Designed miniproteins, single chains. Designs and how they scored, part 6

Each design is a single chain, and the fold is of that chain. pLDDT is the mean over its residues in the fold that is shown.

## One batch from the design tools (miniprotein)

Design m176
Fold by ESMFold2-Fast:
Structure m176 (fold): chain A 88 residues (1-88)
Amino acid sequence: MLAELAAEVLRHYVSDPARAAAAEAEILALTAPLVEQALTTEGEEGERLRAELEAMLREMYEAMLRVAEEIDEEWAREVRAVLERAAA
């Protein structure tokens, strides 16, 4: 879910900023209590929560990286199409 939301933020960052903002707000709402728990919980339980948070952030980053490459290619194609139309 969180990795999918992170991918949606980047996928719609340029094309649909409102949708991207909604996905970002949902990520923050879902992750904020987990971050607080990871930072305020002590001992072995705290270490476990921090490891889970790190794994979650890594999955989100990997999903975002994949989509960022797709967005860059799409944006480049759109700019190229506009320039070709102007030259015709």
Scores: mean pLDDT 72

Design m177
Fold by ESMFold2-Fast:
Structure m177 (fold): chain A 76 residues (1-76)
Amino acid sequence: SDGKELAEKIIKHFKTVEELEKVLEKMKKMVADAENYLKTTTLPPEDKQRAQQRIADYKEAIKLIEERIKKLKEEE
């Protein structure tokens, strides 16, 4: 899935728990902002569907990154 691919790229790029946590906070904010935008804005059906898919992909990536951070913290 696109969310899994996104998570794998992020995990490979960032070296430390601190860096991953900063990326995670940014991604969570982007998801919250996007969900609020969809709630308050009328979009064409195609654009709404694409935005919903992007949010779903980011949410999947967030979960995988959180799991990776948890495992890294358990190794420290």
Scores: mean pLDDT 84

Design m178
Fold by ESMFold2-Fast:
Structure m178 (fold): chain A 77 residues (1-77)
Amino acid sequence: SEAGEALAEAAANVEAMKAATTAEEARQHGDNAVRALERLAELDRAHREFFLASAEAVRKQADAIAEELEAKARAAA
């Protein structure tokens, strides 16, 4: 199903975001997960607020991971 595909895409991109070794990778996978979660919010109106809250949490996590990776890169320079 379209919802099943979006859910799998969100899960895979969240895992990839957490495993990222560069800020760019963390943000890219975070953005992909957010888009999949926003798609789930459109497909499942009853859980819209849950999926949108999850998307916001993923955005914040992606930014936090990216900022930490950027700080480590600066410290190594």
Scores: mean pLDDT 89

Design m179
Fold by ESMFold2-Fast:
Order: C-alpha cells, then structure tokens, then sequence
Structure m179 (fold): chain A 75 residues (1-75)
C-alpha cells in the first residue's frame, strides 16, 4: 500500500545518506521508514535489510541500535 511505498523510499534515502557519511540524515530517514511501516513485522524486515546495506560502515551499529528501539515501540 501507500505506507509501504513511502517506507521503501525513505529507507533508500536513508541508506544513500549513510553511504555518503551523512549520519544525521540517514538516521532521520531510516526512522521515518520504520514509522511508515504498516506493521512490526515489516519494520523488523527493514531493520534486517539495514544491517545488510550498512554492513562495514562505522556508524552501522549506532544506527541499528536506534532502529531496534523504534521497532520495539510497536504495539
């Protein structure tokens, strides 16, 4: 649906920002992607994909920790 399309676009923007070294933009876009996810399972899949896409970046562990906290806020 529309929410999933929004989540994917924000996720891609966040990954691109992270690869460019823009930690603050990456974090904001990836958190927005998690918030746009229609359910907790989809949000968790986005975190799992972020682990793959951000592998090897110095900021990866910090970003993933924040995304995990946001996913756990889903009811």
Amino acid sequence: GSNLNSAVKRFNSGVQAALAGDYQTALGELLSAIDAAPDKETAQKLVDEARIQLAGLESADKIIAVLNERVESFV
Scores: mean pLDDT 82

Design m180
Fold by ESMFold2-Fast:
Structure m180 (fold): chain A 80 residues (1-80)
Amino acid sequence: SMEQQARKAALQALVDLIRETRKRLEDAVKNGTPEQVEKVKAEAVERLTAAFRALGLDDRQAIERWVDRYVEELKKKLEE
């Protein structure tokens, strides 16, 4: 159905966005300032929230928690 095709496209876009977001956050944590990290985190939350809404999911708080946790994990890896 057209709904299944739209959902498949939205899922692929979300997968690609998560991959891009991880790379952008990693670059910001490694090479950027604290202010740049916060900006990239905010942009990631907005973009991921929009992508999840295309899949019928509206959990901004879960997305915010995921982004925060991922940044904390990246910071720990850079210290080790």
Scores: mean pLDDT 85

Design m181
Fold by ESMFold2-Fast:
Parts: C-alpha cells; structure tokens; sequence
Structure m181 (fold): chain A 71 residues (1-71)
C-alpha cells in the first residue's frame, strides 16, 4: 500500500540520518509523503513527530511514525 511504502521510505531516510533534528525528520516525512501520494499518512506522521522533542534518535522517530500510521 502507499502507506507501507511511505513508512519504508521514511524509516530508511531516518536510519540513514541517525541522530536527527525534528526539522530534518519532518522534511523526510514531507518528501516521502509527496513521493508516494499518501498526504494523510504524512500528516499523521508529522503530528506524531511534532509531539516529540527537538532532537530524536532514528529509533524514536521510526517508532513514533510506525505507531501514527497504525503499523
């Protein structure tokens, strides 16, 4: 599904980045949401990331995105 593709793309981008700022994590979600056309999934993932702190580990960001997308 587009949502599973969105999650895969976001997770790969976040793992590649490692320790990320919230701004970087949001940018990754925005680009992947555009690419896969899952605007609702991207919005939910962004809302979950906005609830977290300014600095994130990749694991924290990936876990938050997975939960927000129902995966």
Amino acid sequence: SAREELYRGVAEGLRRAGEVSRATALAIVGEEGKHYGDEEGARRAMEALLALGERLSADQAIAAVAKALGL
Scores: mean pLDDT 82

Design m182
Fold by ESMFold2-Fast:
Structure m182 (fold): chain A 94 residues (1-94)
Amino acid sequence: MVKVVELESVEEAVEALARSAVMAHLTGTPADKYVAQGAEVSVVEIREHPDGTYELTLEVRFPSGAVKLYRARVTVVNGEIVSIGVELESEFFS
């Protein structure tokens, strides 16, 4: 429901929104200062399902060497992003 998106370009919009949602989630944690200090958010994997659902795996790398893996689920209906959910999947140090 956040945006109307062209289906031909939806992957880039979905990636951008997933990265923004992960950043917003991180600002509510003690890790927000590391994000401000240049932590990198990368989309590692994206899967499109026939029903218009996208599943993304995102990796957040901190300058300290800490890594967090997030899973994002984005639902697209008739070219419009209807919902986005983000979950912390795992944390580890390199």
Scores: mean pLDDT 67

Design m183
Fold by ESMFold2-Fast:
Structure m183 (fold): chain A 71 residues (1-71)
Amino acid sequence: MAGELARELKERLLEIGVPDSIATAAALMFKRGASPEEIRNAMLIMGASDELARKAQELVEEALEKQRELA
């Protein structure tokens, strides 16, 4: 289940223009239980723009909410 949500998150990140390497790292962090804020900070360190990192935080928050609803 967490693996499917991580894959879905990666696809959404690619759709908004995040590079594959950064999208892969963000999805792996999500799978490992990283917070939306931790993922945003990692993306900024990897060279993502503030806009992309903020959108990624929103997508992670949505994925976590979806995971809670399925539990």
Scores: mean pLDDT 81

Design m184
Fold by ESMFold2-Fast:
Structure m184 (fold): chain A 93 residues (1-93)
Amino acid sequence: SKVEELLEKLKEALKNLDAKKVVETFKELVKNAEDLEKLAERIAEILKEVGLEEVSPEAIKYMMERAKEPEYEPIVEEAVLKFFEEEKEKAEK
């Protein structure tokens, strides 16, 4: 499905710590998904699979919904960038 293709793209963006690609993929996922709660649960599992810190499905859903809004898109990108910087620092310690 289109959603499964987008989840694979998201997984690669997360592995590469590419915040812009994460936000772009969130926007496309919101357009193609009927159930954002189930999608957020799947994304939380992907974060664990790629070795990133646990994020609640509720927080993921909120960020996906904000990512589609032009006023909030830069704020979501900054939040993802900060999360990735914190993950990089943990990997170095």
Scores: mean pLDDT 81

Design m185
Fold by ESMFold2-Fast:
Structure m185 (fold): chain A 73 residues (1-73)
Amino acid sequence: SSEVKLQTLLGFRLIASQVDLELAKRTDLPDKEKILKQAREILEEAESNKHLLTPTQKKLLEENKKLIEELEA
C-alpha cells in the first residue's frame, strides 16, 4: 500500500537525517543551514504521519528533534 511505502521512505529519511545532524553537531559544516532545513522538513512529514511509524522510527523522530533543537540553540 501507499502507506507502507511512505513508512519505509520516512524511515530511510529519518536515518539519513540523523547522520547529517550528528555530523553537523561534531563539525562546522558549510551546509549546516541546509541540513537543518531538510531535517525540519523530514521531521514535519514524520510528525504528520506519526501513526504510520514503528516504535523504532518514533525513537528516531524524537532523537532527530532533540538534535535539531541542540543545533538551533
Scores: mean pLDDT 85

Design m186
Fold by ESMFold2-Fast:
Structure m186 (fold): chain A 68 residues (1-68)
Amino acid sequence: SMSLEEILEAIGAALRAIGLLFEATLKKEKGTASEEEIEELIAEARKNAERAEKLGLKIKLGKGLPEL
């Protein structure tokens, strides 16, 4: 079983991934960010999702998000 510390770290990583995806989506919709900045936000979200998954939470972001 996961420790409480690992659970909290996993939740934190999951929340960061979700927040970064929303930020990327909003910036893309408003046209307020470069394509490179959006790609960087998605890449950071993916890293946080992978960390959460390694810590026992499954976050399915998919590979090649076409609209984020």
Scores: mean pLDDT 74

Design m187
Fold by ESMFold2-Fast:
Structure m187 (fold): chain A 60 residues (1-60)
Amino acid sequence: LSPEQQRALRDAIDQIVTLYKEGRVSEQEALDNVRRAMDVLGASPEEKERWLQELRKRLS
């Protein structure tokens, strides 16, 4: 991912984590939203694993 794409993904993750903490989305919905964003951005399987691991920690 380019630096600009990584920034966009971080912003999207911050937004979805906020929604999760507010009880507006489930953990599965948050994960699915970020997976879709990474697919659109063309993230590698290894990048997807890393970003999802970070997301899971923030949702816990």
Scores: mean pLDDT 83

Design m188
Fold by ESMFold2-Fast:
Structure m188 (fold): chain A 64 residues (1-64)
Amino acid sequence: SVEEARELARRIAEGDKEALDEAAKWMLTASAREEIAFLEAMRELGVPSVYLLQVQMEKAMLEA
């Protein structure tokens, strides 16, 4: 859900490393609309793009 997307982004912004792994797993079943909400929340919170790359890389590893 969009609410889960915002909470994951907030936890990542606070430095929660477990939230990066949870976000990657969540994205495996998230809709495009929910993924967009997550990306917007990450940008709004000022999360560095390197963390977004880490989430995408972790997601790719889970899909392999």
Scores: mean pLDDT 78

Design m189
Fold by ESMFold2-Fast:
Structure m189 (fold): chain A 80 residues (1-80)
Amino acid sequence: MEKYRELIEKLVKEKAPQELIDALNVAARYAEGIITEEQALEELKSLGFDEETARRIVELAKAGKFDEAYELIKESLEKK
Protein backbone atom coordinates (compact mmCIF):
# COMPACT_ATOMS: atom_id res chain seq x y z
CA MET A 1 0.00 0.00 0.00
CA GLU A 2 3.07 2.26 -0.22
CA LYS A 3 1.88 3.37 -3.70
CA TYR A 4 -1.14 5.18 -2.18
CA ARG A 5 1.05 6.83 0.47
CA GLU A 6 3.67 7.98 -2.07
CA LEU A 7 0.97 9.50 -4.30
CA ILE A 8 -0.68 11.23 -1.32
CA GLU A 9 2.68 12.76 -0.27
CA LYS A 10 3.29 14.00 -3.83
CA LEU A 11 -0.21 15.52 -4.07
CA VAL A 12 0.23 17.29 -0.71
CA LYS A 13 3.51 18.84 -1.93
CA GLU A 14 1.82 19.93 -5.19
CA LYS A 15 -1.09 21.45 -3.20
CA ALA A 16 -3.68 19.26 -4.93
CA PRO A 17 -7.36 19.61 -3.91
CA GLN A 18 -7.96 18.42 -0.33
CA GLU A 19 -10.91 16.27 -1.52
CA LEU A 20 -8.57 14.24 -3.78
CA ILE A 21 -6.07 13.75 -0.92
CA ASP A 22 -8.87 12.77 1.51
CA ALA A 23 -10.44 10.28 -0.94
CA LEU A 24 -7.06 8.61 -1.58
CA ASN A 25 -6.52 8.37 2.20
CA VAL A 26 -9.88 6.54 2.52
CA ALA A 27 -8.91 4.13 -0.30
CA ALA A 28 -5.47 3.55 1.29
CA ARG A 29 -6.91 2.91 4.79
CA TYR A 30 -9.46 0.46 3.37
CA ALA A 31 -6.84 -1.35 1.23
CA GLU A 32 -4.62 -1.59 4.36
CA GLY A 33 -7.52 -3.12 6.35
CA ILE A 34 -7.68 -0.20 8.82
CA ILE A 35 -11.35 0.60 8.09
CA THR A 36 -14.36 -1.51 7.04
CA GLU A 37 -16.13 -1.32 3.66
CA GLU A 38 -19.07 0.48 5.33
CA GLN A 39 -16.73 3.08 6.90
CA ALA A 40 -14.96 3.65 3.56
CA LEU A 41 -18.30 4.14 1.75
CA GLU A 42 -19.54 6.55 4.45
CA GLU A 43 -16.34 8.65 4.33
CA LEU A 44 -16.32 8.78 0.50
CA LYS A 45 -19.99 9.85 0.46
CA SER A 46 -19.19 12.56 3.05
CA LEU A 47 -16.54 13.83 0.59
CA GLY A 48 -19.32 14.24 -2.02
CA PHE A 49 -18.97 11.04 -4.06
CA ASP A 50 -22.24 9.36 -5.03
CA GLU A 51 -22.94 5.81 -3.80
CA GLU A 52 -22.15 4.16 -7.16
CA THR A 53 -18.77 5.94 -7.46
CA ALA A 54 -17.92 5.28 -3.78
CA ARG A 55 -18.66 1.55 -4.24
CA ARG A 56 -16.51 1.44 -7.40
CA ILE A 57 -13.58 3.13 -5.57
CA VAL A 58 -13.89 0.58 -2.72
CA GLU A 59 -13.99 -2.35 -5.20
CA LEU A 60 -10.86 -1.08 -7.00
CA ALA A 61 -9.04 -0.57 -3.68
CA LYS A 62 -10.00 -4.12 -2.58
CA ALA A 63 -8.63 -5.50 -5.87
CA GLY A 64 -5.36 -3.55 -5.43
CA LYS A 65 -6.05 -1.52 -8.60
CA PHE A 66 -4.38 1.62 -7.30
CA ASP A 67 -4.06 3.48 -10.63
CA GLU A 68 -7.70 2.84 -11.61
CA ALA A 69 -8.95 4.00 -8.19
CA TYR A 70 -6.89 7.21 -8.50
CA GLU A 71 -8.21 7.99 -12.02
CA LEU A 72 -11.83 7.36 -10.95
CA ILE A 73 -11.43 9.71 -7.96
CA LYS A 74 -9.95 12.42 -10.22
CA GLU A 75 -12.73 12.09 -12.85
CA SER A 76 -15.46 12.17 -10.19
CA LEU A 77 -14.05 15.36 -8.62
CA GLU A 78 -13.85 17.05 -12.06
CA LYS A 79 -17.61 16.37 -12.55
CA LYS A 80 -18.46 18.32 -9.36
Scores: mean pLDDT 78

Design m190
Fold by ESMFold2-Fast:
Structure m190 (fold): chain A 97 residues (1-97)
Amino acid sequence: NTVTNDVNRYNSMMSSYNDSMSNPMDTVNHSRNSSSVDSSMRSVYDSVTSYMSVRDGRSTPDSSSRRRYDTVTRSMDSMRTDMNSRMSDMNTRVSNM
């Protein structure tokens, strides 16, 4: 399932980011790859959004499924924004050390 695979991939990226924050050296390396991570997250987000668009085009009586997909999309966007903000903050703190 494409949506499940994309969600799992996004969660793996977030997990990797959190692991990097526990090790300052890994944080520096992760920062240098942040553009690649952002591009990958954008690709996953676009895939999920495309899938939801196709699914939403077929109005089903099950509003719960649609609401779940909308929630996942918003959650992914929010997490991506939070991840980028935290990475930027960590890089600033490491640079000031």
Scores: mean pLDDT 52

Design m191
Fold by ESMFold2-Fast:
Structure m191 (fold): chain A 64 residues (1-64)
Amino acid sequence: GPFIRQLQELLRELGFYDGPIDGVYDEAFREAVKRFQEAMGLEVDGVVDEETLEALLRALAATQ
């Protein structure tokens, strides 16, 4: 869906995702989320909860 597509774009900008922007929550996207969670010291479950989403937005802001 549109939300997953935006998260795919965000993870691509941060260097964690190199797959297609298709809006599908597949294994490749889940692994990208897990790699990001590991890099940020969060719980590594592959789920985009509020903590993971806030960390993604902070990381994007830090690169600009």
Scores: mean pLDDT 81

Design m192
Fold by ESMFold2-Fast:
Parts: C-alpha cells; structure tokens; sequence
Structure m192 (fold): chain A 100 residues (1-100)
C-alpha cells in the first residue's frame, strides 16, 4: 500500500539520521556531516515527491529534513548539532508511531 511505502521511507530515514547523529557524537568534521545530511535530504525529497506531497506524513518528514539540514548548517558546536538531530529524530519516531 502507499502507507507501507511511507512507513518504509520513515524507517530508512530514521536509521540514516541515527547514523549522522553517531558521526556528530564521534566528532566528525561538520562539513562532512552537512554534506551527508544534504545527500540524505535530496534522497528523501525525491522519494517523498514520488509518494505524493499531498500526503501529510510525507510533508512532515520533508519539513523535518529541511529543519535538520538548517540546524546542522547553523550549529555553533557539535553538541548543539547533536541536540538538534536528537530533537528531529524524536519527532520522526513520533510520526512513524502515528503512521503504523
């Protein structure tokens, strides 16, 4: 179903955001982290567009991915970046629980 594809996108996005968070916590260079986040945002946007931008779960995920990238680009420390990622991750998990 379309909802099964939305759930799959959410689960895969959550896993990739968790991987980015671990890289920030390990002290990887922020430029490298931002590049990886940009690639993830582009991938999620493309997949979300295919699923339909009129879907409220898709729209929430895309909005959160935009917020994630902006937060990483404007973070003044790796600690601030990690807290922003944790906040986005919590909200993505809430959306996943609502979609199931």
Amino acid sequence: SMMDKVIELLEETIKKVEEILEKVKKGEPMESVIEEARKLVDEVYARGKELGLDNPYVNEVLSLMGLLLWSLETAKSQEEAAKALESVLKKLKEILDEAK
Scores: mean pLDDT 87

Design m193
Fold by ESMFold2-Fast:
Structure m193 (fold): chain A 78 residues (1-78)
Amino acid sequence: MVEERKGPVDGAPLVYDPEKGLYISPKYGLELTPEELDYLTGKGTVKPSEEVLKRVKELLFEEGVRALVEGVEKVLSK
């Protein structure tokens, strides 16, 4: 059965691809194994590759900056 899990970057639902055995983020094109996703959400011990970890950290930083900018714009406009 296809199971939906929330992504580590923005909490958006991930799409499970049973043929690949991967969770895919439609917004970011990020492909994660269930074990890697567990690690990134604090539930697992299987460390993703350095490239995957770097990409997730970059996306988290970009989303954090975006949220901050949007917050400032809303404050300045009101």
Scores: mean pLDDT 70

Design m194
Fold by ESMFold2-Fast:
Structure m194 (fold): chain A 97 residues (1-97)
Amino acid sequence: SEVELLEKGAELMAESAVALLDAAARKGPPEMQPELEEVKELARKGVDDVESALEAKERAERLAGEATDPEVQALLRAAATALDMLAQYKRAAEEAK
């Protein structure tokens, strides 16, 4: 069903965001790691709570703006995009019920 596809899309976007945030943590400076762990936790909660996905997105975008390494910036912006898609899929799934 459409709802099942949207819910699977949300799960995939959450997994993608966590993987990208993990990559950013490994490549980025050690001081960024604690906040990236908090953002990953918000991303995981985003499957059940759209506001957590949106908060994770905003934090990822802010961290991307603070990062000086272009690879870390790209990973964080990709994570923010995945988190935005997570929120969109979750809202669409609720609307389609």
Scores: mean pLDDT 88

Design m195
Fold by ESMFold2-Fast:
Structure m195 (fold): chain A 91 residues (1-91)
Amino acid sequence: EEVRKEFQKLMDEIIAAAQAGDEERVRELARKFIELALKYYKPTEEQKPEVIRAAAAGLEIYLDSHVTDPAARERAKAVIREVEEELIKEL
């Protein structure tokens, strides 16, 4: 319940940042979202890359549904993919 509300809040904030063109804030919030997934789902070391990729993919799908400006959407998706790659390399 609590975790669901935290994820929803972060997703909504990512949409707002993407629409504003604030790439730095998209990066910060996307990192927080994926780290929240790792913290609360507590995957094994072998499962961590799958959770990171699933969380990033979920954010990209959410952007497709909520960000109407194609340029802002694609910039935000690029930032999310960078965060995904950074977090996987940090494992």
Scores: mean pLDDT 85

Design m196
Fold by ESMFold2-Fast:
Structure m196 (fold): chain A 74 residues (1-74)
Amino acid sequence: MEERIAQEALEVIQLIEEVMTLLSKLGKNKEGTEISQRYSAQLRAAVRAKDLAGLEQLKAELREKVEELKKKLA
């Protein structure tokens, strides 16, 4: 159970970093900082609550954001 929470949390962290990198490439550094702070707070809350469904929702939202930003760079 704890291993699953840790794995999902690591994947969310990696996605936050990817979103920040893509936003930086688009010149949107302020938006990247705001997204990082907001999602990091939600990640900490979900990990503390052992909310696997919440972590999966955060991961899905961040994956969608990554795909949207990649389209803007292509």
Scores: mean pLDDT 85

Design m197
Fold by ESMFold2-Fast:
Parts: C-alpha cells; structure tokens; sequence
Structure m197 (fold): chain A 70 residues (1-70)
C-alpha cells in the first residue's frame, strides 16, 4: 500500500469514527496514525484542527496530504 493510500484510508477511518461517535482517545489514535506520513507542517495543521474539535478540517487536511503524496 502506498503512503498516499494509507493516508487516504486513515482519513476515511477517522470520518467513520467521528460519525459513529467514537471516544476522543480513539479519534486521537486515528489522527496519530494518519499523520505518520505527513510533513511536520502538515501534521501540525491536522493536530491543530483536531485539538479545536474541527474534525471536518482534520479529515480534509489528511485527504489533501494524500493527493500531494501521489
């Protein structure tokens, strides 16, 4: 699986977990996994959105990073 495919799947997994009302600990673990293949700057933006509880922005930033990695 490519880095782009991993990041895209992580974005999809995070979106599903948010829709299912998963606890913050589970959401945080998903974000941590999703940012592993991102640059430090991209990872920081995803973390900032997550900490603000702006899950839609965090998911979108992961999708954008996946497109850049392809």
Amino acid sequence: MSRAERVRKNAEALEKLVKEGAPEEVLRAAVHEGIKHLSPEEAARVREAFDAKDYATAIELLREAAERLE
Scores: mean pLDDT 81

Design m198
Fold by ESMFold2-Fast:
Parts: sequence; structure tokens; C-alpha cells
Structure m198 (fold): chain A 85 residues (1-85)
Amino acid sequence: MLYTKASKEDIEKFRKEADEILRRASELAQKGDVDGLNELAREAIKLGEKYNDPIGGIATALRVIGFQVEAWIKERKKKEEELKK
């Protein structure tokens, strides 16, 4: 085994960067920016690769996808309001 368990520093750095991704995801979801959320999901996966925590990266990406669904619902409601009398 060429890698060992992550250091406390790496775990803290991962959590801090994941929290920042989730904060940005929340802001993009409020704006209905589905494309921006898709990019953040990709960044979350890369973050997991960077800190050798692929499960954490995938979990963060799934949370971003949750925000993407919220953004899609918001965009759909806005479009419905534009067409509805």
C-alpha cells in the first residue's frame, strides 16, 4: 500500500474546500444556474481525487446534484409563470 490514511490536515482541507463548493452550489441553485452546478459537481469529484477520498468527493458531488435539482425546479417554475395567464 503506497498511500496511508489521510492526515488530519488533509481531512480538514477537504472539508473546508467541500464546504466552499456546497456554499457556491447553494448560491447557484438560488439563481437557477444549472450549468454552474454541473461544473461544481465535477470539481467535487476532482476534490476527492486530490485528497485521496473518492467517497467524500462522490458524496459532495451528490449534494451538488441535489442543489442542481432544486435549480431545475426553480427554472421550470419561472418558465411556467412566463407561459401561464
Scores: mean pLDDT 75

Design m199
Fold by ESMFold2-Fast:
Structure m199 (fold): chain A 60 residues (1-60)
Amino acid sequence: MLRVTVTVTVGDKTRIGSAIVPEEDVEEHIARIRASVEAWGKKNGVDVTVEVEVEELPPP
């Protein structure tokens, strides 16, 4: 399992969210979040910056 942390910056505001996903789903998960955030920014006429960090979690 990998922890995927997404940092979204809109103007002077920053929001951080994290999720634990299987390694096989990480690329799709990141793509979905990025597409959603970029679509929202385009719809609202604001520039958004999306940064993604992936961290390995120790096995339970």
Scores: mean pLDDT 78

Design m200
Fold by ESMFold2-Fast:
Structure m200 (fold): chain A 86 residues (1-86)
Amino acid sequence: MAPPLYRPDEEVLALLREGGEEAEVLTLEEGVAALKRYLESRGWIDKEKGEYIFPETSPLAKLTGKTVVTLEELEETLRAHMTLVP
């Protein structure tokens, strides 16, 4: 089955663009992959622990309310800021 498509909020869309994603509508998996690329490009990853660490001033700190998140928490945050496209 084809995975469902989502439209990100403007703030999340800007972050996905920083991760090299050009689509306005994408799967949740594609959104997570773009955010991972963005975080890795910034050096905001603890590869040993599999956690993402970013400054309090980052847009992600505002979206998550945290400065350290797991991949699962990142996915939950993305889902909260994306709308299912019919």
Scores: mean pLDDT 79

Design m201
Fold by ESMFold2-Fast:
Structure m201 (fold): chain A 83 residues (1-83)
Amino acid sequence: MEFTLPPDEQEARRVAREAVEYALKHGEAKVRIPLVSEETEDRRARIVLDEAVDAGLQFEVKREGGERIITIKTPEVVEKEKA
């Protein structure tokens, strides 16, 4: 499932936690971070990464056009992808 991260910091944390919960239940979640400014984009990306790390999940960061895409994965899913 794909989540879009809101520009508000409090709402961004809520969506980040929701994405982490989804990844824990289903193995994977994708978070799209719209580019508003480089500084606020980096700060919002850090919110997602911090929530993923705290939950023991792995992540991949990709850039698609003007947006940063963070894919959150359980260790089990990452291991299966390496096989």
Scores: mean pLDDT 77

Design m202
Fold by ESMFold2-Fast:
Structure m202 (fold): chain A 96 residues (1-96)
Amino acid sequence: MSLTLTWTAPVSIAGEAVVWVAERDGRLEPVAALSPDGSEQAYDPRVQGRATISRSGRTVTLELRDLEPEDSAVYYARWVHDGETLFGEPQEVVVE
């Protein structure tokens, strides 16, 4: 089983780092990060080798493969714009 989470920024994210974070048990944990220029990807060790973060214009996509029950969380795209930390719409993922 795999899933694709997609978020479209309301403003330009050119030159801005974007991170997918997962909320579990009241904690926000980074899952995948894309550098400000979009050239570098970084992944949490838990999802390394089974996740892909990508960007096309204002749309940021996280693909997560070989889903595990531990992937169950509320996912958010997080970015910094004009010095403020902003979050996209929460997306709940439940893996049984």
Scores: mean pLDDT 82

Design m203
Fold by ESMFold2-Fast:
Structure m203 (fold): chain A 69 residues (1-69)
Amino acid sequence: MITEQDVVDAVREMSRLANLTPEQEAEVRERGLAAFREASATISDPLQVKSLVLEEIHKAVVDAAERAR
């Protein structure tokens, strides 16, 4: 089962590895938490929610890193 704290922790770790700014980390965190809340409201399987949220965090980190040119 994934929690909001797990989302925050994953965002922090991935942001650190990608050398994102605090502002970029905040954007990724907002996107990850939004994905978690939407998935939790529409998907009943906790493992599918976790998979979808982690994929969205990864995409958000990549997008932010590309903008940090």
Scores: mean pLDDT 80

Design m204
Fold by ESMFold2-Fast:
Structure m204 (fold): chain A 94 residues (1-94)
Amino acid sequence: MSETLLKKVGELDPELAKELAASRSLEEMKQAVLDRARRAGLSDEKLRLIEHVLSHARDEVSAMVGGVFTAALIAGHDPVEASEIASQAIAEAS
């Protein structure tokens, strides 16, 4: 499951995929996603959306879904498209 989601992150943003692969805890994964989003220059509004998604991540799989959502935003998708991409990634990983 997590490997399929990580592959999807890598297709959208290889830098975030490397950071997530190096993460050893749920909190490190959440921090990696937020740090990458800030470094990629995402707007404050998009950063708030990412923080909201990550606040609901209770496990590594949910945090990886937040990673897919964030990677899609970094790749230039709008929030609706990013949400659809994340939902498809969950279906493919299940």
Scores: mean pLDDT 85

Design m205
Fold by ESMFold2-Fast:
Structure m205 (fold): chain A 66 residues (1-66)
Amino acid sequence: MPELSEEQLAREKKHQPLIKAVNEALESDDWEEAKKLIEEGAKESGLGDKSVLESIYKSVEYTKKL
């Protein structure tokens, strides 16, 4: 199985607050806040690898749909 490098672990740890905040916004049915957090988090932290954020964003959008 693929293992995470120390850089990847640091990135995940850094992204955990964003992921948690997005999930909390979804739990409050505040889709606009969730979307804002995803977009602003990516821009603010200078995240070039959008794979993690895209996965979260797709999951969020998908769960909003039926």
Scores: mean pLDDT 61

Design m206
Fold by ESMFold2-Fast:
Structure m206 (fold): chain A 69 residues (1-69)
Amino acid sequence: MSAAERAERLGVLAVLLASEGRDEEAIEKLREAARLGMSAEELRSVADAIRSLGREEVAEAAYELADRA
């Protein structure tokens, strides 16, 4: 898979893990997605989705990664 495809899959997995309350694993997948080159805009979109699930700590981590991208 391309780096972009891997980053996209990691973003989806992070949302799923956050929805299951697996916050530490969700944050790890977000960091991996950022390292693979997920854009700031995409990271903010993922953060917005996670925030809508009520997982504020994971959403904050995603916003911080977006600000550093």
Scores: mean pLDDT 85

Design m207
Fold by ESMFold2-Fast:
Structure m207 (fold): chain A 58 residues (1-58)
Amino acid sequence: MRTVTVTARATGADGRSVDVSQTVDVRSPEEALQAVQDLVDQAVKQAGLTGPITISGL
């Protein structure tokens, strides 16, 4: 297993953004990408971002 720190920024249609960062233990780059997608989705919902969401920094 490898420890990877992943970071991403999600921006809502209203111009609000949320930055997410998490260190995860993964066996493959695919597991790291999945963890980032799950983290971003949860953070977008918690921050109340609505409409088309733009993801960057992956």
Scores: mean pLDDT 72

Design m208
Fold by ESMFold2-Fast:
Structure m208 (fold): chain A 77 residues (1-77)
Amino acid sequence: MAERERLEEEAVRLIEEGRLEEAARLISELHGVPLEEALFGARLQREALRIREELADLPDEEVVKRMREAYAKLKAE
């Protein structure tokens, strides 16, 4: 039971460290998604963490707006 939660925490840690290919492989295995889809998810999560760190003092509405813009940009290309 705890093993899946531990692996999900490990994937988040890898994303925080910028180890996106390793995180994507782990996510792909855990969720049964293609590696390219897992890599997209890892890139999106890293961008979300970066926005939170850079914009920590901004209102929640502005943070959400920046996250939506990042998602749309990644999804488009």
Scores: mean pLDDT 73

Design m209
Fold by ESMFold2-Fast:
Structure m209 (fold): chain A 81 residues (1-81)
Amino acid sequence: MRAKAEALAERVRAAAEAAGMSQSWLDNLVAGADDPFLLSAVYLAAATTLAAYESAGDPAAEAARAILDAIVETFGEQLNA
């Protein structure tokens, strides 16, 4: 999972910057491959960010949605455990 998490972090880096996510959030996304608590926190932060941008009508919602979808595709099994 580590290699998948590193590849995911690189793929979503630009979207994370567009959505206002911090470098520590990206670091926690990589660490989340070995830590279900960090993975859950990373997922909730992305989901909360998406909801906030959608309620505000902010175009950054697209970046937040792309991040959330990528996390679910990569770690869906771990998030459902």
Scores: mean pLDDT 78

Design m210
Fold by ESMFold2-Fast:
Structure m210 (fold): chain A 92 residues (1-92)
Amino acid sequence: GLERVLELLREAIEYAKEAIEEMKKGDILGAIGLALRAIGLIIEAELLEPNLPEKLKKAMELIREAILKGLQGKFEEAEKLLEEAEKLLEEV
């Protein structure tokens, strides 16, 4: 149920954080691999529960945007987006 969706999205945030750290180190291929894992977890969450609360839908959008910003080298923006996503997950 909802608990599994929250678990998947928390795991997605952790992989997104790891992707940003690999980008900071210049490991672009490692960062892409971790980013794809994060995106895969978001897709799994959407398939598991198509009718998600609006806060969880927004959290998923923030995680996707954070990944894109991180891969673009916009690390401070990416980290802020992930912090906002994590806060939304705690409010559900």
Scores: mean pLDDT 88

Design m211
Fold by ESMFold2-Fast:
Structure m211 (fold): chain A 100 residues (1-100)
Amino acid sequence: SVKEKAIEILKKAKEQIRELKEKGEITIEKLEEIMNKALSEIQKLAEENDDKELLELAKELGDRLIELINEAIEKNIPVEELADRILSEIDKAIEEIEKR
């Protein structure tokens, strides 16, 4: 299903972020790369299936990602803490999709 595919994309992004964090290789650039790829895949999935709710969720998650990254840069938040905040937002997005 569209929902299962969207959740799979987000879980894959979550796993990639966790692995990089565990290895001490996490960077803002890698976080942006992983998340932009996941969001692009979800946007394409939503558009191909005319899933307006999923498209809106992807846009909201993207906007929040930009806010979190900008705040981390401005306030010199450690990248590991930024990664944890992004992982939390991914978990919230998965929960929102699962409720539908």
Scores: mean pLDDT 88

